Designed miniproteins, single chains. Designs and how they scored, part 104

Each design is a single chain, and the fold is of that chain. pLDDT is the mean over its residues in the fold that is shown.

## One batch from the design tools (miniprotein)

Design m3849
Fold by ESMFold2-Fast:
Structure m3849 (fold): chain A 56 residues (1-56)
Amino acid sequence: MDDLRKELEDLLASHAGAGEEAVPAINQALEEIAKKYGLSVSEVRKMMTEIMDAEA
């Protein structure tokens, strides 16, 4: 699970300051991460939201 959180952190960092144009790329990356870790996209999105909330 630590590797998953790091990948989500790296994804957020790589798209920092990007507008709506980055949304399709972020969504695609989330689907790939979900498949890689055997999770649903909704579970990965929940983890991403928790990371954003912790860093806010």
Scores: mean pLDDT 75

Design m3850
Fold by ESMFold2-Fast:
Structure m3850 (fold): chain A 61 residues (1-61)
Amino acid sequence: SEEEVERLARALEERGVEGARVIAVRLLERYGSIEALAAAPNVFAAPLGRVIHEAARELVA
């Protein structure tokens, strides 16, 4: 959803990810939700994959 895109993009921007909104859109198109993204075992190669996982896990609480 648009609300999930905004939440994920903001969390990624706070962690210094460039192009955070474009990345958030593509991740949510692929995984469907922040919860599914947080549960995924391999999202991207380190270090970006780790940052994405940290952001998603913090938002799931």
Scores: mean pLDDT 77

Design m3851
Fold by ESMFold2-Fast:
Structure m3851 (fold): chain A 78 residues (1-78)
Amino acid sequence: ALEEAIRLVEEAGKLAAAEDPAAAKRIAPYVQQAIEALKAGDVESAIKYTEEALKIAEEAGLRKAARLLREAIKLVKE
């Protein structure tokens, strides 16, 4: 579950960079922090940072990136 969540968060960052480089720069620190938290097993911080990335993706209209971030949050909570 954690490895799949990491993959989804990483892919969301890549999709954001392809569609909107400016929004992706705002998302990148949260994506990095979420991946680090997931690797450390810090579920609470991972959810927090992924939700911050999701807010920016939704604001920017990045539907595919937002979908992957929501799926990652769901996997981490379960």
Scores: mean pLDDT 84

Design m3852
Fold by ESMFold2-Fast:
Structure m3852 (fold): chain A 55 residues (1-55)
Amino acid sequence: MKGVVKYDKETGKLTVTEGEVTVINKDTLEEIKLKKGEVIDKDKVLGIKNAEVIY
């Protein structure tokens, strides 16, 4: 299922607002699964799989 992520330009954070998303860590290239309500720093993210990003 495709998740939804909200980007906050003021804080630089990505928040999962719906479903689950897979994030690729920029430094380690590890895939991290995030669920609704979880937050990650955009500067730590190389890419996002199975997600729609809302700005």
Scores: mean pLDDT 79

Design m3853
Fold by ESMFold2-Fast:
Structure m3853 (fold): chain A 60 residues (1-60)
Amino acid sequence: MSKEEQLIEEVERIVREIAELLKMSEEQTKELLESAREVAKEDPEGTLKRAKLVLEKLKE
């Protein structure tokens, strides 16, 4: 797996955790994952950084 693919997988993992914290439905989670994956393909490192910041704020 490439470095980009690994970063996209980590974004997906964080996005799933965000969806769980927000109590999103399975369908909403699937849509969010699809959107996050498309954005991560264009900017994997920036998307990962933003996802981590969102997750950190939600855990506070």
Scores: mean pLDDT 81

Design m3854
Fold by ESMFold2-Fast:
Formats: C-alpha cells, sequence, structure tokens
Structure m3854 (fold): chain A 105 residues (1-105)
C-alpha cells in the first residue's frame, strides 16, 4: 500500500509545503507525483522520484529513496491549492496514494 502524510495541509502564500509518501511495497521501481483540481485533467509534476516534468514550475521538487518519498512545493501560490497524489510503480503494478489536499491561504 501507499500512504500519504498529511491527508490535508493548510499553508500561507509564500511558505513551503511538504507532502510525504510511504510504501509497504518491498521493491519500488519508480515514483511520480500528480496535481488534480476539480474539472481538470491530472497533471504530472515529478517522475522517476526527482525529475521535474516539462513545463512544471521549479518550485516543485521530489526526493526520497527506499520506501519514503517527498514532494516539496516552495514559495506556494494560491493556484497550488489542489489534491496531490503519489503513484508508486512496483513489479505488482501501479499503486496510488490516497491524496493530500493542499489549501493555500
Amino acid sequence: SVTQSPSSLTVKEGETATINSTTTESKVLSVSWFKKKPGEEEEILIYNVSTRAEGVDSRFSGSGSGTSFTLTISNVKKEDSAVYYSKVLTPNGLHKGQGTTLTVV
């Protein structure tokens, strides 16, 4: 399974948001991070743990190893309010975290 922490997070504009993803899977092949807003398609932010997708703002970064991974959003903007999902690829398939709701105030 894949668990994200926290399930919800409220930060002030200009602060840094940190979202963690932990898996119980014995082997992790890849980790990606996605942003989802109501009525919009899911947007890829990070793939292969730390590689930023093309066109994604440099404020978004990914890190981690083993079974613990982190998405960091620096200098948060109001437009970053969304649900963020980790997806962990294993030999047994793709596992999606429950999501973290980010609210920027």
Scores: mean pLDDT 88

Design m3855
Fold by ESMFold2-Fast:
Structure m3855 (fold): chain A 70 residues (1-70)
Amino acid sequence: MSGEEAIEKAKEAIEKAKEYIEKGDIKSAQRYLDEAERYITLAVIKGEEERAKELGKEVKELVKKLQELE
């Protein structure tokens, strides 16, 4: 998988996590946030550090929101 493909998969997972957070589905939201973090890590390894950093900030914000729902 390329770094660009990893970035796109991370973005997709972030969008799904947002949808499930709005629905109050904590379990599904957590699964997609975990998936996004895995793709962000892969993107960093593949050299997409700047784009991965921005997505990482968004994931951290969503993780905080999810923790408030627990």
Scores: mean pLDDT 83

Design m3856
Fold by ESMFold2-Fast:
Structure m3856 (fold): chain A 77 residues (1-77)
Amino acid sequence: ALEELNREIVERIRALKDDPSLETTLKEIADVLRRIGHVLEAEFEIAKRKGIKISELTDEEMEEAVRRGLERYEADR
């Protein structure tokens, strides 16, 4: 659920903010969000190409989205 996803993101951000090096923590948050963004973008692209909803992606299609997202993440460093 969207509320559950929002809660998980907030909890991870809070955990990173407990780091005594705030600058390092902020960079780590930005890196995680960038990675998540690339994976989600790939999932939306696969769903759109196949004419299905993102919730209808198969495990194999979700794995492909992770691979594509990580490739984009590495290229975008």
Scores: mean pLDDT 75

Design m3857
Fold by ESMFold2-Fast:
Structure m3857 (fold): chain A 69 residues (1-69)
Amino acid sequence: AKQEFKANTIEEAIEESSKLADGVYLVTVMNEKGINLGSKLGVNGPAEIKAFLSTIKGEGPFKIVAVKQ
């Protein structure tokens, strides 16, 4: 399933991603203009999502798209 959410900060994005159902995801982060800031396939669980989101550089607000594999 596809989950989309907006966050003003990376910290908010991490908090929202913790609500995702268990599974392996393709996670993509975009800026307000829809420009891709990063994508990672095979992200498993909240610790890996947090690690990936912590690598994102850029200004919020962000759009996060998580697609369950």
Scores: mean pLDDT 80

Design m3858
Fold by ESMFold2-Fast:
Structure m3858 (fold): chain A 79 residues (1-79)
Amino acid sequence: MGLERVEEFKKELAKLEAEIKDEKELQRKKMELANKRFLEGIEALLELAKKRGDEDMVKEIEETKPALEELLKEELEKV
């Protein structure tokens, strides 16, 4: 991730910490934010692979992404 994405993530975390007083809700929202940012990173990598014409990388990301989304959803439900 670029420095700009890290700064945006920090700002969103600080906003959640300021707005949410319930510890369990805060932990859940922090995990949702982290998962969202991670998936946005995967989407950016997919876009880059498409621009490069790397068909093998595009296929691998497209096949892996649904399984990853399901795993992240299951982890979030445990909070």
Scores: mean pLDDT 77

Design m3859
Fold by ESMFold2-Fast:
Order: structure tokens, then sequence, then C-alpha cells
Structure m3859 (fold): chain A 84 residues (1-84)
């Protein structure tokens, strides 16, 4: 999981610099690693970050899709915690 977390951190650095395309590449790579590891909370975090960067770019449709997918994963994980 260290590599995926490092990629999220790099994405956040580029997002802060306004380099949205580079931030997206890092978030997409982190998302891939979290999915391969079965880390649902990491997947949700990466999707939320992709939503934020697309929102910053003005791509509201992609931002909405990523935010909805992230929220759905979080809701599914809360159900597993609350009703095991």
Amino acid sequence: MEKARELLAKGNEYLAKGDYDTAIKYYEEALKLFREAGDNLGVADALENLGRVYLAKGDFEKAREYFMESTNIIAENLEKIMFP
C-alpha cells in the first residue's frame, strides 16, 4: 500500500500546483493499485481526488461520476461495518 499512498501524495502536490493533467495520472495510478489490493477505502479516496481535480478543470460530468462512485463505495463499506 505504500506505493499507492505515495502516488496519492504526488497527485495532491500537482493538484496544488495547478498541474491537473499530471495530478490525474498519479490519482489514476493510485486507484489502480488500490483496486488490485482490494483497498476499498483507498479506492474511494482516489476517486474523490479524481472528482476534485475534474471539478477544478470544469469537467462537471466526470467530477460527478467520480464523486458518485466514491460515495457508493463508502456507503457500501459503512453497511458492512454497521450490519456485518
Scores: mean pLDDT 83

Design m3860
Fold by ESMFold2-Fast:
Structure m3860 (fold): chain A 72 residues (1-72)
Amino acid sequence: SELVELLGSPDEETRLEALKELGKLGEEAVEPLREAIPRALTDPSVRVREALGELLETAPEPVREVLRKALL
């Protein structure tokens, strides 16, 4: 997925936008997010890690389930 690749960008804003766009997708984001979550959890930016946590409250149910299993 292009969005998962953008999570590897050296630009913090690009990584934030990619994460937010992944959080807007439904079932299609489940597999990309399983790969992206470990990377986002270890991101050096506090802003990126906080955005990942916010997806637990705002994302569609398929995305929230993937996040709960990775974070809990």
Scores: mean pLDDT 75

Design m3861
Fold by ESMFold2-Fast:
Structure m3861 (fold): chain A 73 residues (1-73)
Amino acid sequence: SAAEAAAELERGKAAYAAGDYEAAVAHFEKAIALDPNLPERAAAYALRGEALKKLGKDAEAAEYYAKARALAP
């Protein structure tokens, strides 16, 4: 549901702020999977990229930044 997707996005942000980057990645991915039409989908991709970068996964982070840009107006 859209409400569940939004809740997962907020959990991801909270995990990122706490330094739990693996949990942040998982929550952002779940948010996108629960609602592929999520209005914040570009932001969710960018935030997932930021969390991946914190984990040293720079190539994967770059791919998610590209996905975020592709969804820009």
Scores: mean pLDDT 82

Design m3862
Fold by ESMFold2-Fast:
Structure m3862 (fold): chain A 68 residues (1-68)
Amino acid sequence: AAAAQAARRAANEAAARELLESGSEQGRLAREIAEKLREIGDGLDKGLALFQAGEISYEEALDLSSLD
């Protein structure tokens, strides 16, 4: 369990850092999404915080933005 959590966190942190630091269109989009998620409200702020902490993937953070 702890090993799986550590691996997930490391992978998500690496992916998040790569996206944010890339300078590419993906990095720009990731920063723009982070900014919008911060603005939209309390529920989505948790998704952003979890993504930045490496608890969830970029894909999962985007799913949390769904307001169905």
Scores: mean pLDDT 63

Design m3863
Fold by ESMFold2-Fast:
Structure m3863 (fold): chain A 77 residues (1-77)
Amino acid sequence: GAEAALALVEALAEVTGSEALRRAAELLAEAVAAYEAGDLERAEELGAEAQRLAEPVVAAMSDEQLEEARRLARERV
């Protein structure tokens, strides 16, 4: 769910040290909070902004970095 996506983005930020991914994680945490509050429109907007920030960084990552991030995300959930 959204919590698993947040854990993954946090792990991606840790593996890369990317400020864009840290910002994406902040926006995704706000999206989760909005979703839990029933504000689905705000959750969608915040999630879309997080994806926009994350996409270029994730596209530049190696398969090894992506595997490490997935492992770290599983440890956090």
Scores: mean pLDDT 82

Design m3864
Fold by ESMFold2-Fast:
Structure m3864 (fold): chain A 66 residues (1-66)
Amino acid sequence: KVKEKVKELVDMIEKGFDVEFSEEEVEEYIEYAEELLKKGVSERAALMEVGGKIALKALKLRRERE
């Protein structure tokens, strides 16, 4: 369930920032979200935190290309 939502966040951010993430990076974001859920974090909060990490990485990648 959360895996599909993380993939959707990655797709949205990739399109919005015009960047691409590796399959390994996407898998790491999925694992991070699942770990947050196991720690008792709500799905919404976990997705918000993961989304923030993805967006920050996308911004860095975009700035590096100039």
Scores: mean pLDDT 81

Design m3865
Fold by ESMFold2-Fast:
Structure m3865 (fold): chain A 58 residues (1-58)
Amino acid sequence: STKQAILDAAVTVGEVAKAQGLDAEEFITSSARTMGTHYGLSEEEIEAIKKEALARLK
């Protein structure tokens, strides 16, 4: 699904940011909002993806 693809991409971005010593939450947030907005997701759906990506990163 589109939401699953965005979630997987956000997790990957967060993992790369974490490996580089950067703020993973900031990068996950930016990626989820950019992709979610492009595919017409609601703000609530984007926030849900962000929270799930952060949970998977830990």
Scores: mean pLDDT 84

Design m3866
Fold by ESMFold2-Fast:
Formats: structure tokens, sequence, C-alpha cells
Structure m3866 (fold): chain A 65 residues (1-65)
């Protein structure tokens, strides 16, 4: 019946939406990490000290230990 197929489709869409949200959250975290690493490298290339480069990376939540 139409109601049965509609319920199944909604369940699949909800599962896909939940999965998409998790993937997007992980992707955002990875982008932030990448941006922080790039800021660190760019600072060093510009002649900044390791401490100054670490401060730039810290803006993205990263601190090279």
Amino acid sequence: SAAFFEAGRKHYEELSEERRKVIEEIAEELRRIGDGVQAYVDALKAGASREEASAEAAKYGLQPL
C-alpha cells in the first residue's frame, strides 16, 4: 500500500539525514584541523617562530605539542 511505502521511505530518509549530519560534523572538524595546520605552516613560511606559528594554530583549537 502507499502508506507502507511512504513509511519506509521516511525511515530511510531519516536514517540518511542522521548519517549526513554525523558526516558533516566530522567533515567540519577535519576542515578546522586542516585550516589550523595550514595556518601553522604559513606562519613558519612567513618567518614566524614556532611559538608564533603555534599561536596561529591555536585560533583553530590546535596546539602542536
Scores: mean pLDDT 77

Design m3867
Fold by ESMFold2-Fast:
Structure m3867 (fold): chain A 60 residues (1-60)
Amino acid sequence: SMEDEIKEGVEDFRKKLATLSPEEQEEYTELLKEIAKDKLSKEDAEELIKRLNELLEEHK
C-alpha cells in the first residue's frame, strides 16, 4: 500500500540520516517537520520522501 511504501521510505531515510553530521541531521529533520505541517497528499509525500533519499545519496 502507499502508506506502507511511505513508511518504508521514511525508515530508509532515517537510517541514512543517522550517517550524516548533527548539523545536516537538524536540517533534514526541520524539512520533514515542514512537510508534515503542509498536510501533503499521500502521493506528494511519497514523491518527496524519494527526493530526500536522492539528496542524501548526493551528500556521500
Scores: mean pLDDT 67

Design m3868
Fold by ESMFold2-Fast:
Structure m3868 (fold): chain A 76 residues (1-76)
Amino acid sequence: MKEEALEARRRLLEATREFMKNLDKYSFEQRKEILERLKELNDKIDAAIQSGDYEEAVKAAREALKLIEETLKKIE
């Protein structure tokens, strides 16, 4: 579980870097909405890891990854 949570967090960091490289392809409002949601999910991941709730951390990280993947797919 802990290794899975850390791996999910690593993948999320890589996906976030890719999203950040493409920020100019989104409207200001779209960027704000996605970044706010990502912040909420990252805060949840951080809290879950700190409390030893690795299942919750993995779940939140996968939700954030899916959000980024869906957002990137909307770019032409």
Scores: mean pLDDT 80

Design m3869
Fold by ESMFold2-Fast:
Order: structure tokens, then sequence, then C-alpha cells
Structure m3869 (fold): chain A 64 residues (1-64)
């Protein structure tokens, strides 16, 4: 199933996206980071991740 996210804005020049998570939170970061967070939110709801959001960005993805 697709992650329950909504894309609010996208900047192709910087590759950034702002998305709204399933819980109504707004997240801004690189497109890859935003997509990864949406996937983690889905896994959190499935009970596979304790589920706490950290700062969005390449550093966050590198921490995974």
Amino acid sequence: AAPPDRVLSRDEATGRETIETADGRRVTGPASAAVALARLEEERRAGTLAGRQYAIGQEYLDSL
C-alpha cells in the first residue's frame, strides 16, 4: 500500500518537498528524505518502528 502522505509543494531546483504526514504534521526536506520519512511513518503505524520523527534531511537518512 502507498504511504498516507500528501505533497504540499516541490522545488525541482533544490529537490526539496514539503509533505503532510498521516498525523497532519508538515515535513520539509530533500525529496528522498521526505519519501523515506513517509515510508517510516507507514512502518510506524504497522508497529515495526517505535515511531518518533527526527529532523528531515540527508543526515537523518544517513542515521538509518
Scores: mean pLDDT 55

Design m3870
Fold by ESMFold2-Fast:
Parts: C-alpha cells; structure tokens; sequence
Structure m3870 (fold): chain A 60 residues (1-60)
C-alpha cells in the first residue's frame, strides 16, 4: 500500500542520514566507517519491518 511504501521510504532515508552523520562526526577511519555502515544497513531492514508491522497493527 502507499502508506506502507511511505513508511519504508522515510524510515530508510532517516536511518541512512543519521548513520552517515554519526559516522562522519566521529571521525572514524575508512575501514571502521565501512564496517559500521554495513551493520546499520542490516539494522535498517529490521527497522523497516518494525515500522510496517506497527502500521498494520494500528490498522487492525
């Protein structure tokens, strides 16, 4: 549904921005940044699922 798509998009975008800002602010090495970014990519998927499920629970 359109609402689910919007929730997924916003959650994905928001998490991506926060992660990038946090990683850059910490002035980490390139290797460390990549490792953390990969971990957050996986967590982003979980957050999207949680957001979609929450919306469905509200609907029912």
Amino acid sequence: SAMEEKIREEARKDLENIVKLTIEEQDLSEEQKKEIYELYKKEKEKRIKDAVEYNKELLS
Scores: mean pLDDT 71

Design m3871
Fold by ESMFold2-Fast:
Structure m3871 (fold): chain A 85 residues (1-85)
Amino acid sequence: SEATRRAAEAALRAARGELSAEEAARLAEEAAREGGGDEADAEAAGAGARLAAEGAAAGNAARAAGGVLRATGAALSADIAAGGR
């Protein structure tokens, strides 16, 4: 829900070149943890956001989109584990 939305937003901003890979990863990790995720969920969300930033820097829309999907999926897993809050 909210955690998934925040992680997706961080990755989308990274995909637009608005955030550095480190900033995007940190924001996505925070969102996953706030959603009740463990460190593995946070790392997965951060990795997705970094991939989105990497795609933006390379001008690779498919890579950027892949990063957004990974970050969103990781945060959604955390949200589901927390009972969909």
Scores: mean pLDDT 80

Design m3872
Fold by ESMFold2-Fast:
Structure m3872 (fold): chain A 59 residues (1-59)
Amino acid sequence: SAAMLSDEERARLGALGTRLAAALPSLDAAEQEEAGRLFEAAAAGDEEAVRRLEARLAA
């Protein structure tokens, strides 16, 4: 669905993906599963999932 995203939305998802990849090794298995699920929802256009994942990664 990247073809349906604006440049701003694509940049936000790219930054979010980079932050998640950096944080992933420090998360436990359940946290990794939840973060991955939120990222998939965010990539599908779920604005609430973007906000929830951003809040989680902000510590």
Scores: mean pLDDT 77

Design m3873
Fold by ESMFold2-Fast:
Structure m3873 (fold): chain A 98 residues (1-98)
Amino acid sequence: VSQEVFDVLAEAGVLQIRAAVESVIARKLAEKYAPTNPELAEKLRQLAEEFDRLIDEINRVAERAPTDPAGARAELQRLKSRLDELNKELDKVIEEAK
């Protein structure tokens, strides 16, 4: 395994953990708000599903890293940007609920 492939796999692992943590947070908040604000709870459930889909995409990119490390790296940067956008949306939803 080349250092380049290792670096891509390590980055993929970090992004998977980040997305998984955010998915759990969104689901727990959805459970908390379901009795008092069902519309907010539904939006939070949809965000959790988006984080789960992102994890699936990261896994697919990681599988390709040994054969195309440069392409995998470029795709991981796109997925990292998507993760940052979803995090901003989650923060906005939480702030509006206060």
Scores: mean pLDDT 86

Design m3874
Fold by ESMFold2-Fast:
Structure m3874 (fold): chain A 91 residues (1-91)
Amino acid sequence: GLLARLAIALGSAGAILGELGIKTGDLALAAAGAAAGAAGLALGRLAARFDPSADAALVAAGIFTGIGGAITGGLALKKAGASDELARAAM
């Protein structure tokens, strides 16, 4: 389904942007990665609840990819000097 595919795309973008944020120490890239990963996770969860055409494996991939992006973005925020509270909120 569309929601599961969007979840994978956003989660993957979050992971890539978060990794770039970790490598560069750029707070904006870290924040973008965390936001994209969190959005991916949210859409993955939404696909699990409301997309009856979604393949269970595709939905699971969206959720796990979103979690990975959110965690990577949160770690990048910590490395870039964001507060522990803000970094935890992003994860």
Scores: mean pLDDT 70

Design m3875
Fold by ESMFold2-Fast:
Structure m3875 (fold): chain A 71 residues (1-71)
Amino acid sequence: SFDELLEELMKAFDVDGDGVITKAELRAYYESLGLKLSDEGIQKVMDAFDKNGDGVITREELRAWLEEVTS
Protein backbone atom coordinates (compact mmCIF):
# COMPACT_ATOMS: atom_id res chain seq x y z
CA SER A 1 0.00 0.00 0.00
CA PHE A 2 1.01 3.65 -0.26
CA ASP A 3 1.11 3.89 3.54
CA GLU A 4 3.60 1.02 3.82
CA LEU A 5 5.87 2.42 1.09
CA LEU A 6 5.53 5.93 2.55
CA GLU A 7 6.64 4.72 6.01
CA GLU A 8 9.61 2.87 4.47
CA LEU A 9 10.69 6.01 2.58
CA MET A 10 10.24 8.25 5.65
CA LYS A 11 12.26 5.81 7.78
CA ALA A 12 15.07 5.80 5.17
CA PHE A 13 15.31 9.60 4.82
CA ASP A 14 14.02 10.98 8.15
CA VAL A 15 16.72 9.76 10.55
CA ASP A 16 15.63 12.30 13.23
CA GLY A 17 11.99 11.10 13.17
CA ASP A 18 10.60 14.65 13.02
CA GLY A 19 8.21 13.79 10.15
CA VAL A 20 9.95 15.95 7.51
CA ILE A 21 12.90 15.45 5.15
CA THR A 22 15.33 18.37 4.92
CA LYS A 23 17.97 19.12 2.28
CA ALA A 24 20.61 18.02 4.82
CA GLU A 25 18.91 14.62 5.34
CA LEU A 26 18.48 14.19 1.58
CA ARG A 27 22.19 14.99 1.01
CA ALA A 28 23.22 12.57 3.79
CA TYR A 29 21.12 9.82 2.20
CA TYR A 30 22.76 10.28 -1.22
CA GLU A 31 26.23 10.47 0.38
CA SER A 32 25.48 7.13 2.13
CA LEU A 33 25.01 5.67 -1.39
CA GLY A 34 28.38 7.11 -2.53
CA LEU A 35 26.75 9.94 -4.51
CA LYS A 36 27.84 13.58 -4.17
CA LEU A 37 25.14 15.92 -5.46
CA SER A 38 25.59 19.64 -6.07
CA ASP A 39 23.31 22.16 -4.34
CA GLU A 40 21.44 22.42 -7.68
CA GLY A 41 21.05 18.63 -7.78
CA ILE A 42 19.63 18.53 -4.25
CA GLN A 43 17.30 21.44 -5.08
CA LYS A 44 15.98 19.58 -8.16
CA VAL A 45 15.18 16.54 -6.00
CA MET A 46 13.47 18.82 -3.44
CA ASP A 47 11.45 20.53 -6.19
CA ALA A 48 10.24 17.15 -7.49
CA PHE A 49 8.69 16.29 -4.09
CA ASP A 50 8.15 19.65 -2.33
CA LYS A 51 4.80 20.78 -3.78
CA ASN A 52 4.40 23.55 -1.16
CA GLY A 53 7.87 25.08 -1.69
CA ASP A 54 8.44 25.22 2.09
CA GLY A 55 11.98 23.81 1.83
CA VAL A 56 11.18 20.39 3.35
CA ILE A 57 9.51 17.21 2.13
CA THR A 58 6.59 16.13 4.34
CA ARG A 59 4.98 12.69 4.62
CA GLU A 60 1.95 14.14 2.79
CA GLU A 61 4.09 15.47 -0.11
CA LEU A 62 5.68 12.00 -0.51
CA ARG A 63 2.18 10.45 -0.54
CA ALA A 64 1.05 12.90 -3.24
CA TRP A 65 4.14 12.12 -5.35
CA LEU A 66 3.53 8.36 -5.05
CA GLU A 67 -0.07 8.84 -6.21
CA GLU A 68 1.12 10.88 -9.23
CA VAL A 69 3.79 8.37 -10.40
CA THR A 70 1.31 5.46 -10.14
CA SER A 71 -1.43 7.25 -12.13
Scores: mean pLDDT 71

Design m3876
Fold by ESMFold2-Fast:
Structure m3876 (fold): chain A 118 residues (1-118)
Amino acid sequence: MVEEAREILEEVNRLTLEKLREADELSENATEENLEKLLELIKELQREADELQKRLEEFLAETKEWTPEAMEVEILLGQAQSLLNMTRSIIALELRNLAKKLGNEEILKRLEEIEKEA
């Protein structure tokens, strides 16, 4: 339980570091293709955050006693979700900066729609 939550946080930490590196590489070249790829990274991180939220809700529903162990699991899963959301926000900023360089207002509107649906 606590060990599984720690493993989830470690996996999310690895995933977010990899996605940040990928976003940084894409941001080095101001191309329309790279804008689309940054948008896809944001969508992927949103899906991961939604899945983690579902796991957290399932854990809370199954929790019969609010023990220190149960509190630690909630904190660890909450930290993992926060990390995904923070990473998504960083990549969204990189997308906005790149879109501004290219004068692509359409992709900014698409980003706003994703953020509203999240």
Scores: mean pLDDT 84

Design m3877
Fold by ESMFold2-Fast:
Structure m3877 (fold): chain A 97 residues (1-97)
Amino acid sequence: DPRLERLREAALLGWRLAVEKASDEEIRAVVEEQKRRGWDDEELEAFALGYFLATYYGMTPEEVEAFVSLSPEERRKLLVEHKMSVAEAARYLAENA
C-alpha cells in the first residue's frame, strides 16, 4: 500500500528526529521542506505521531511502524486505555505482522 508506506516513512522521520534530540528549529526546517515536497496533513500527523511515540513511550522504529498501521480509533484506544502497555502492544504487533 503506497499510502501506508508514505505514512510509515513520515512517522519514522519523526521518530529519528526525536531520538537524535533535534532542536525545535531543526524540526521546523524538516517539516517545511517535506511540505514543499508534497506532504499532506496525514503525513504531517504521522510525523508528529512518530515523534510523540519515540519521545513519550521510547518506541523502536518497528513498534512505530506497527502503531501507525492501526486505525486512528485503535490508536486512540491504546493511548487512552492502555498507556503503560502501548509499547508492548506495538512490539507485539511488529513481531506478529
Scores: mean pLDDT 75

Design m3878
Fold by ESMFold2-Fast:
Structure m3878 (fold): chain A 55 residues (1-55)
Amino acid sequence: MEVIETEEGIKVVKNDDGKLIVYSPKGKKIAETDDLSLEELLERVKLQAEKIKKA
């Protein structure tokens, strides 16, 4: 399992099944995907950071 935390406190978790899960800074699950690469998901998270950090 790999965990990346953005400067906004958003957490992106890659589990052992290769799924990517996005958590808000408060720990709320925002999204789960196996269709995006980690790089593509991080770009989307950056673009939506203001919405995600409020969740």
Scores: mean pLDDT 78

Design m3879
Fold by ESMFold2-Fast:
Structure m3879 (fold): chain A 62 residues (1-62)
Amino acid sequence: MADVLLAIQKAGKENPDDEKLRKQGEVLHLKLLGYSQKEIAEILGISVGTVSRLIAEAKEFA
């Protein structure tokens, strides 16, 4: 389907990688402040599994 409006809306959603990097930074910041993975998940409104994944991926860059 050549729906130009759908394509524009998808582009305006931001790239998943940019949103992921932002959330990863927030997770790491909260982790440094001493928050648990469960608390970080509640603060950011994401699952504990997502928090765990973001921390694991951050360790790859360290």
Scores: mean pLDDT 69

Design m3880
Fold by ESMFold2-Fast:
Structure m3880 (fold): chain A 89 residues (1-89)
Amino acid sequence: SLREQLIKLIDEALKKARELIKAGSTGTGSLVETLIEIFKRNVERENYENARKLLEEGAKVALADNTPLGKELAKILRESAKLAQKLIE
């Protein structure tokens, strides 16, 4: 399902955010991890519009890191935002 695909992508994004923290981008990685936790709460409340916005903001933060890991994380978050948009309707 679209929801299962979204959950899987978010788990991958969380793993990449933690890899950013370990690589020394602690501010960027921690901020994205926080945004993902807020996203999860919005999904649990079926607030997919706010969830999509949080994913798009997370992607901007990750892209601003200007590292290969940050770019990969941004891609996963943008793909996740597209799936969240499909769940809105």
Scores: mean pLDDT 82

Design m3881
Fold by ESMFold2-Fast:
Structure m3881 (fold): chain A 109 residues (1-109)
Amino acid sequence: GQKLVEETIKEAEETLKILDEIIENGLTPEKLAELQRKLSDLLSSLNRLMLAGASPLPEDELLAYASRLASLLTQIAKAFKAGKLEEALRYAEELKKTVEELLEKIKAA
């Protein structure tokens, strides 16, 4: 219950830190790989919350956030591979806003 929520908050905050680094200093292959790892950890925590019946949000809402986070990461990676750095940065900003919204809702519950 509470411990899983606290771990999810920590992983969301760590994801925000790498996104801030990317937005401020630009995207590199190393930073993209770190973002992929951090977001994978966050998505794993969201899945653990659902499986434990410990979700602070309705499960359908939590699943919608997980899907959106995964989709945005895919869009960042595709734009980066295509050399569309400004497009990749816009998706990174949208991903940051989505993580911030999720974090706010988890903390408010």
Scores: mean pLDDT 89

Design m3883
Fold by ESMFold2-Fast:
Structure m3883 (fold): chain A 68 residues (1-68)
Amino acid sequence: SKEEIERKIALGALLAAQTAASAEEGARVAREAYEEGKKNPELKELADKAREMYERATAIARAMRAAA
């Protein structure tokens, strides 16, 4: 649903701000939202936001791992 995708995007952002492991989990949740959203054309904008969050969380996780 639209609400589930919005919730997963918000959770991805929250998790990405904490630790490398949390950012990796945030990327996973955001990717799930993207995969769900891209199946429905009416949710395209939310799917695009989920993909941006997935990419951002992945980059944050990699940066945190590299700094360790």
Scores: mean pLDDT 81

Design m3884
Fold by ESMFold2-Fast:
Structure m3884 (fold): chain A 55 residues (1-55)
Amino acid sequence: SEEEAIRRYVERLSQLTPEQLEKTIKGLEQMKKIHPNPFLDKLIEELRRLLEERR
């Protein structure tokens, strides 16, 4: 499912440092500008919440 795919990405990316995670989020935001995708929107929001939780 889409939700399961997002969860797996978040789990994998949770291994990154806050700095690396922030860079990854910015890269995904750039991809979203080129190819708008609801999946990327959901993934970016989950990663932003993870980053905030770690601060």
Scores: mean pLDDT 80

Design m3885
Fold by ESMFold2-Fast:
Structure m3885 (fold): chain A 86 residues (1-86)
Amino acid sequence: MEEKVKEMSPEEIVELSQELFDKSKEDPEKSREELIEITKAAITAGLPSSTVSAIGVMAAGATAEELIKKRQEEKERKKKLEELLK
């Protein structure tokens, strides 16, 4: 990831992060991990603090999506268990 980030402009890195954030609705755990890695790589590459902050906000958003998904899955699992135990 660091090597890829060094070859990309700040705008391209933000666009990549946005695409990963959009995918967080389908796979929030994977998107969160990839966004964290991009954030680390951006810091290591010395990108502007504004770019790092934008990516960090997207990583936080993906984390929230992951928590929401886990909560919904737990609710659905409980509902199915209650229906099965009748």
Scores: mean pLDDT 73

Design m3886
Fold by ESMFold2-Fast:
Structure m3886 (fold): chain A 75 residues (1-75)
Amino acid sequence: GPPIDIELFKERLKKEIEKLLKEGDYDGLLRLFKSDLETYKDNKEVRDYILELAKEVLSPEQYKEVEEYAEELEK
């Protein structure tokens, strides 16, 4: 697959999260997290980082939805 720059990925993800939080677009945040989890499903370091950020910015109910989606991708 294409090479991943993990630090660049982290920087871009944080910027996208900040934009969506500023807009109050929590549906957009859920879509962003799910899309990135699907794209990087085989990269454990990236997956773990996405889930940690989701846990920090989402409600417990929204985080559970993202966590359950990540678990589905591993099956």
Scores: mean pLDDT 82

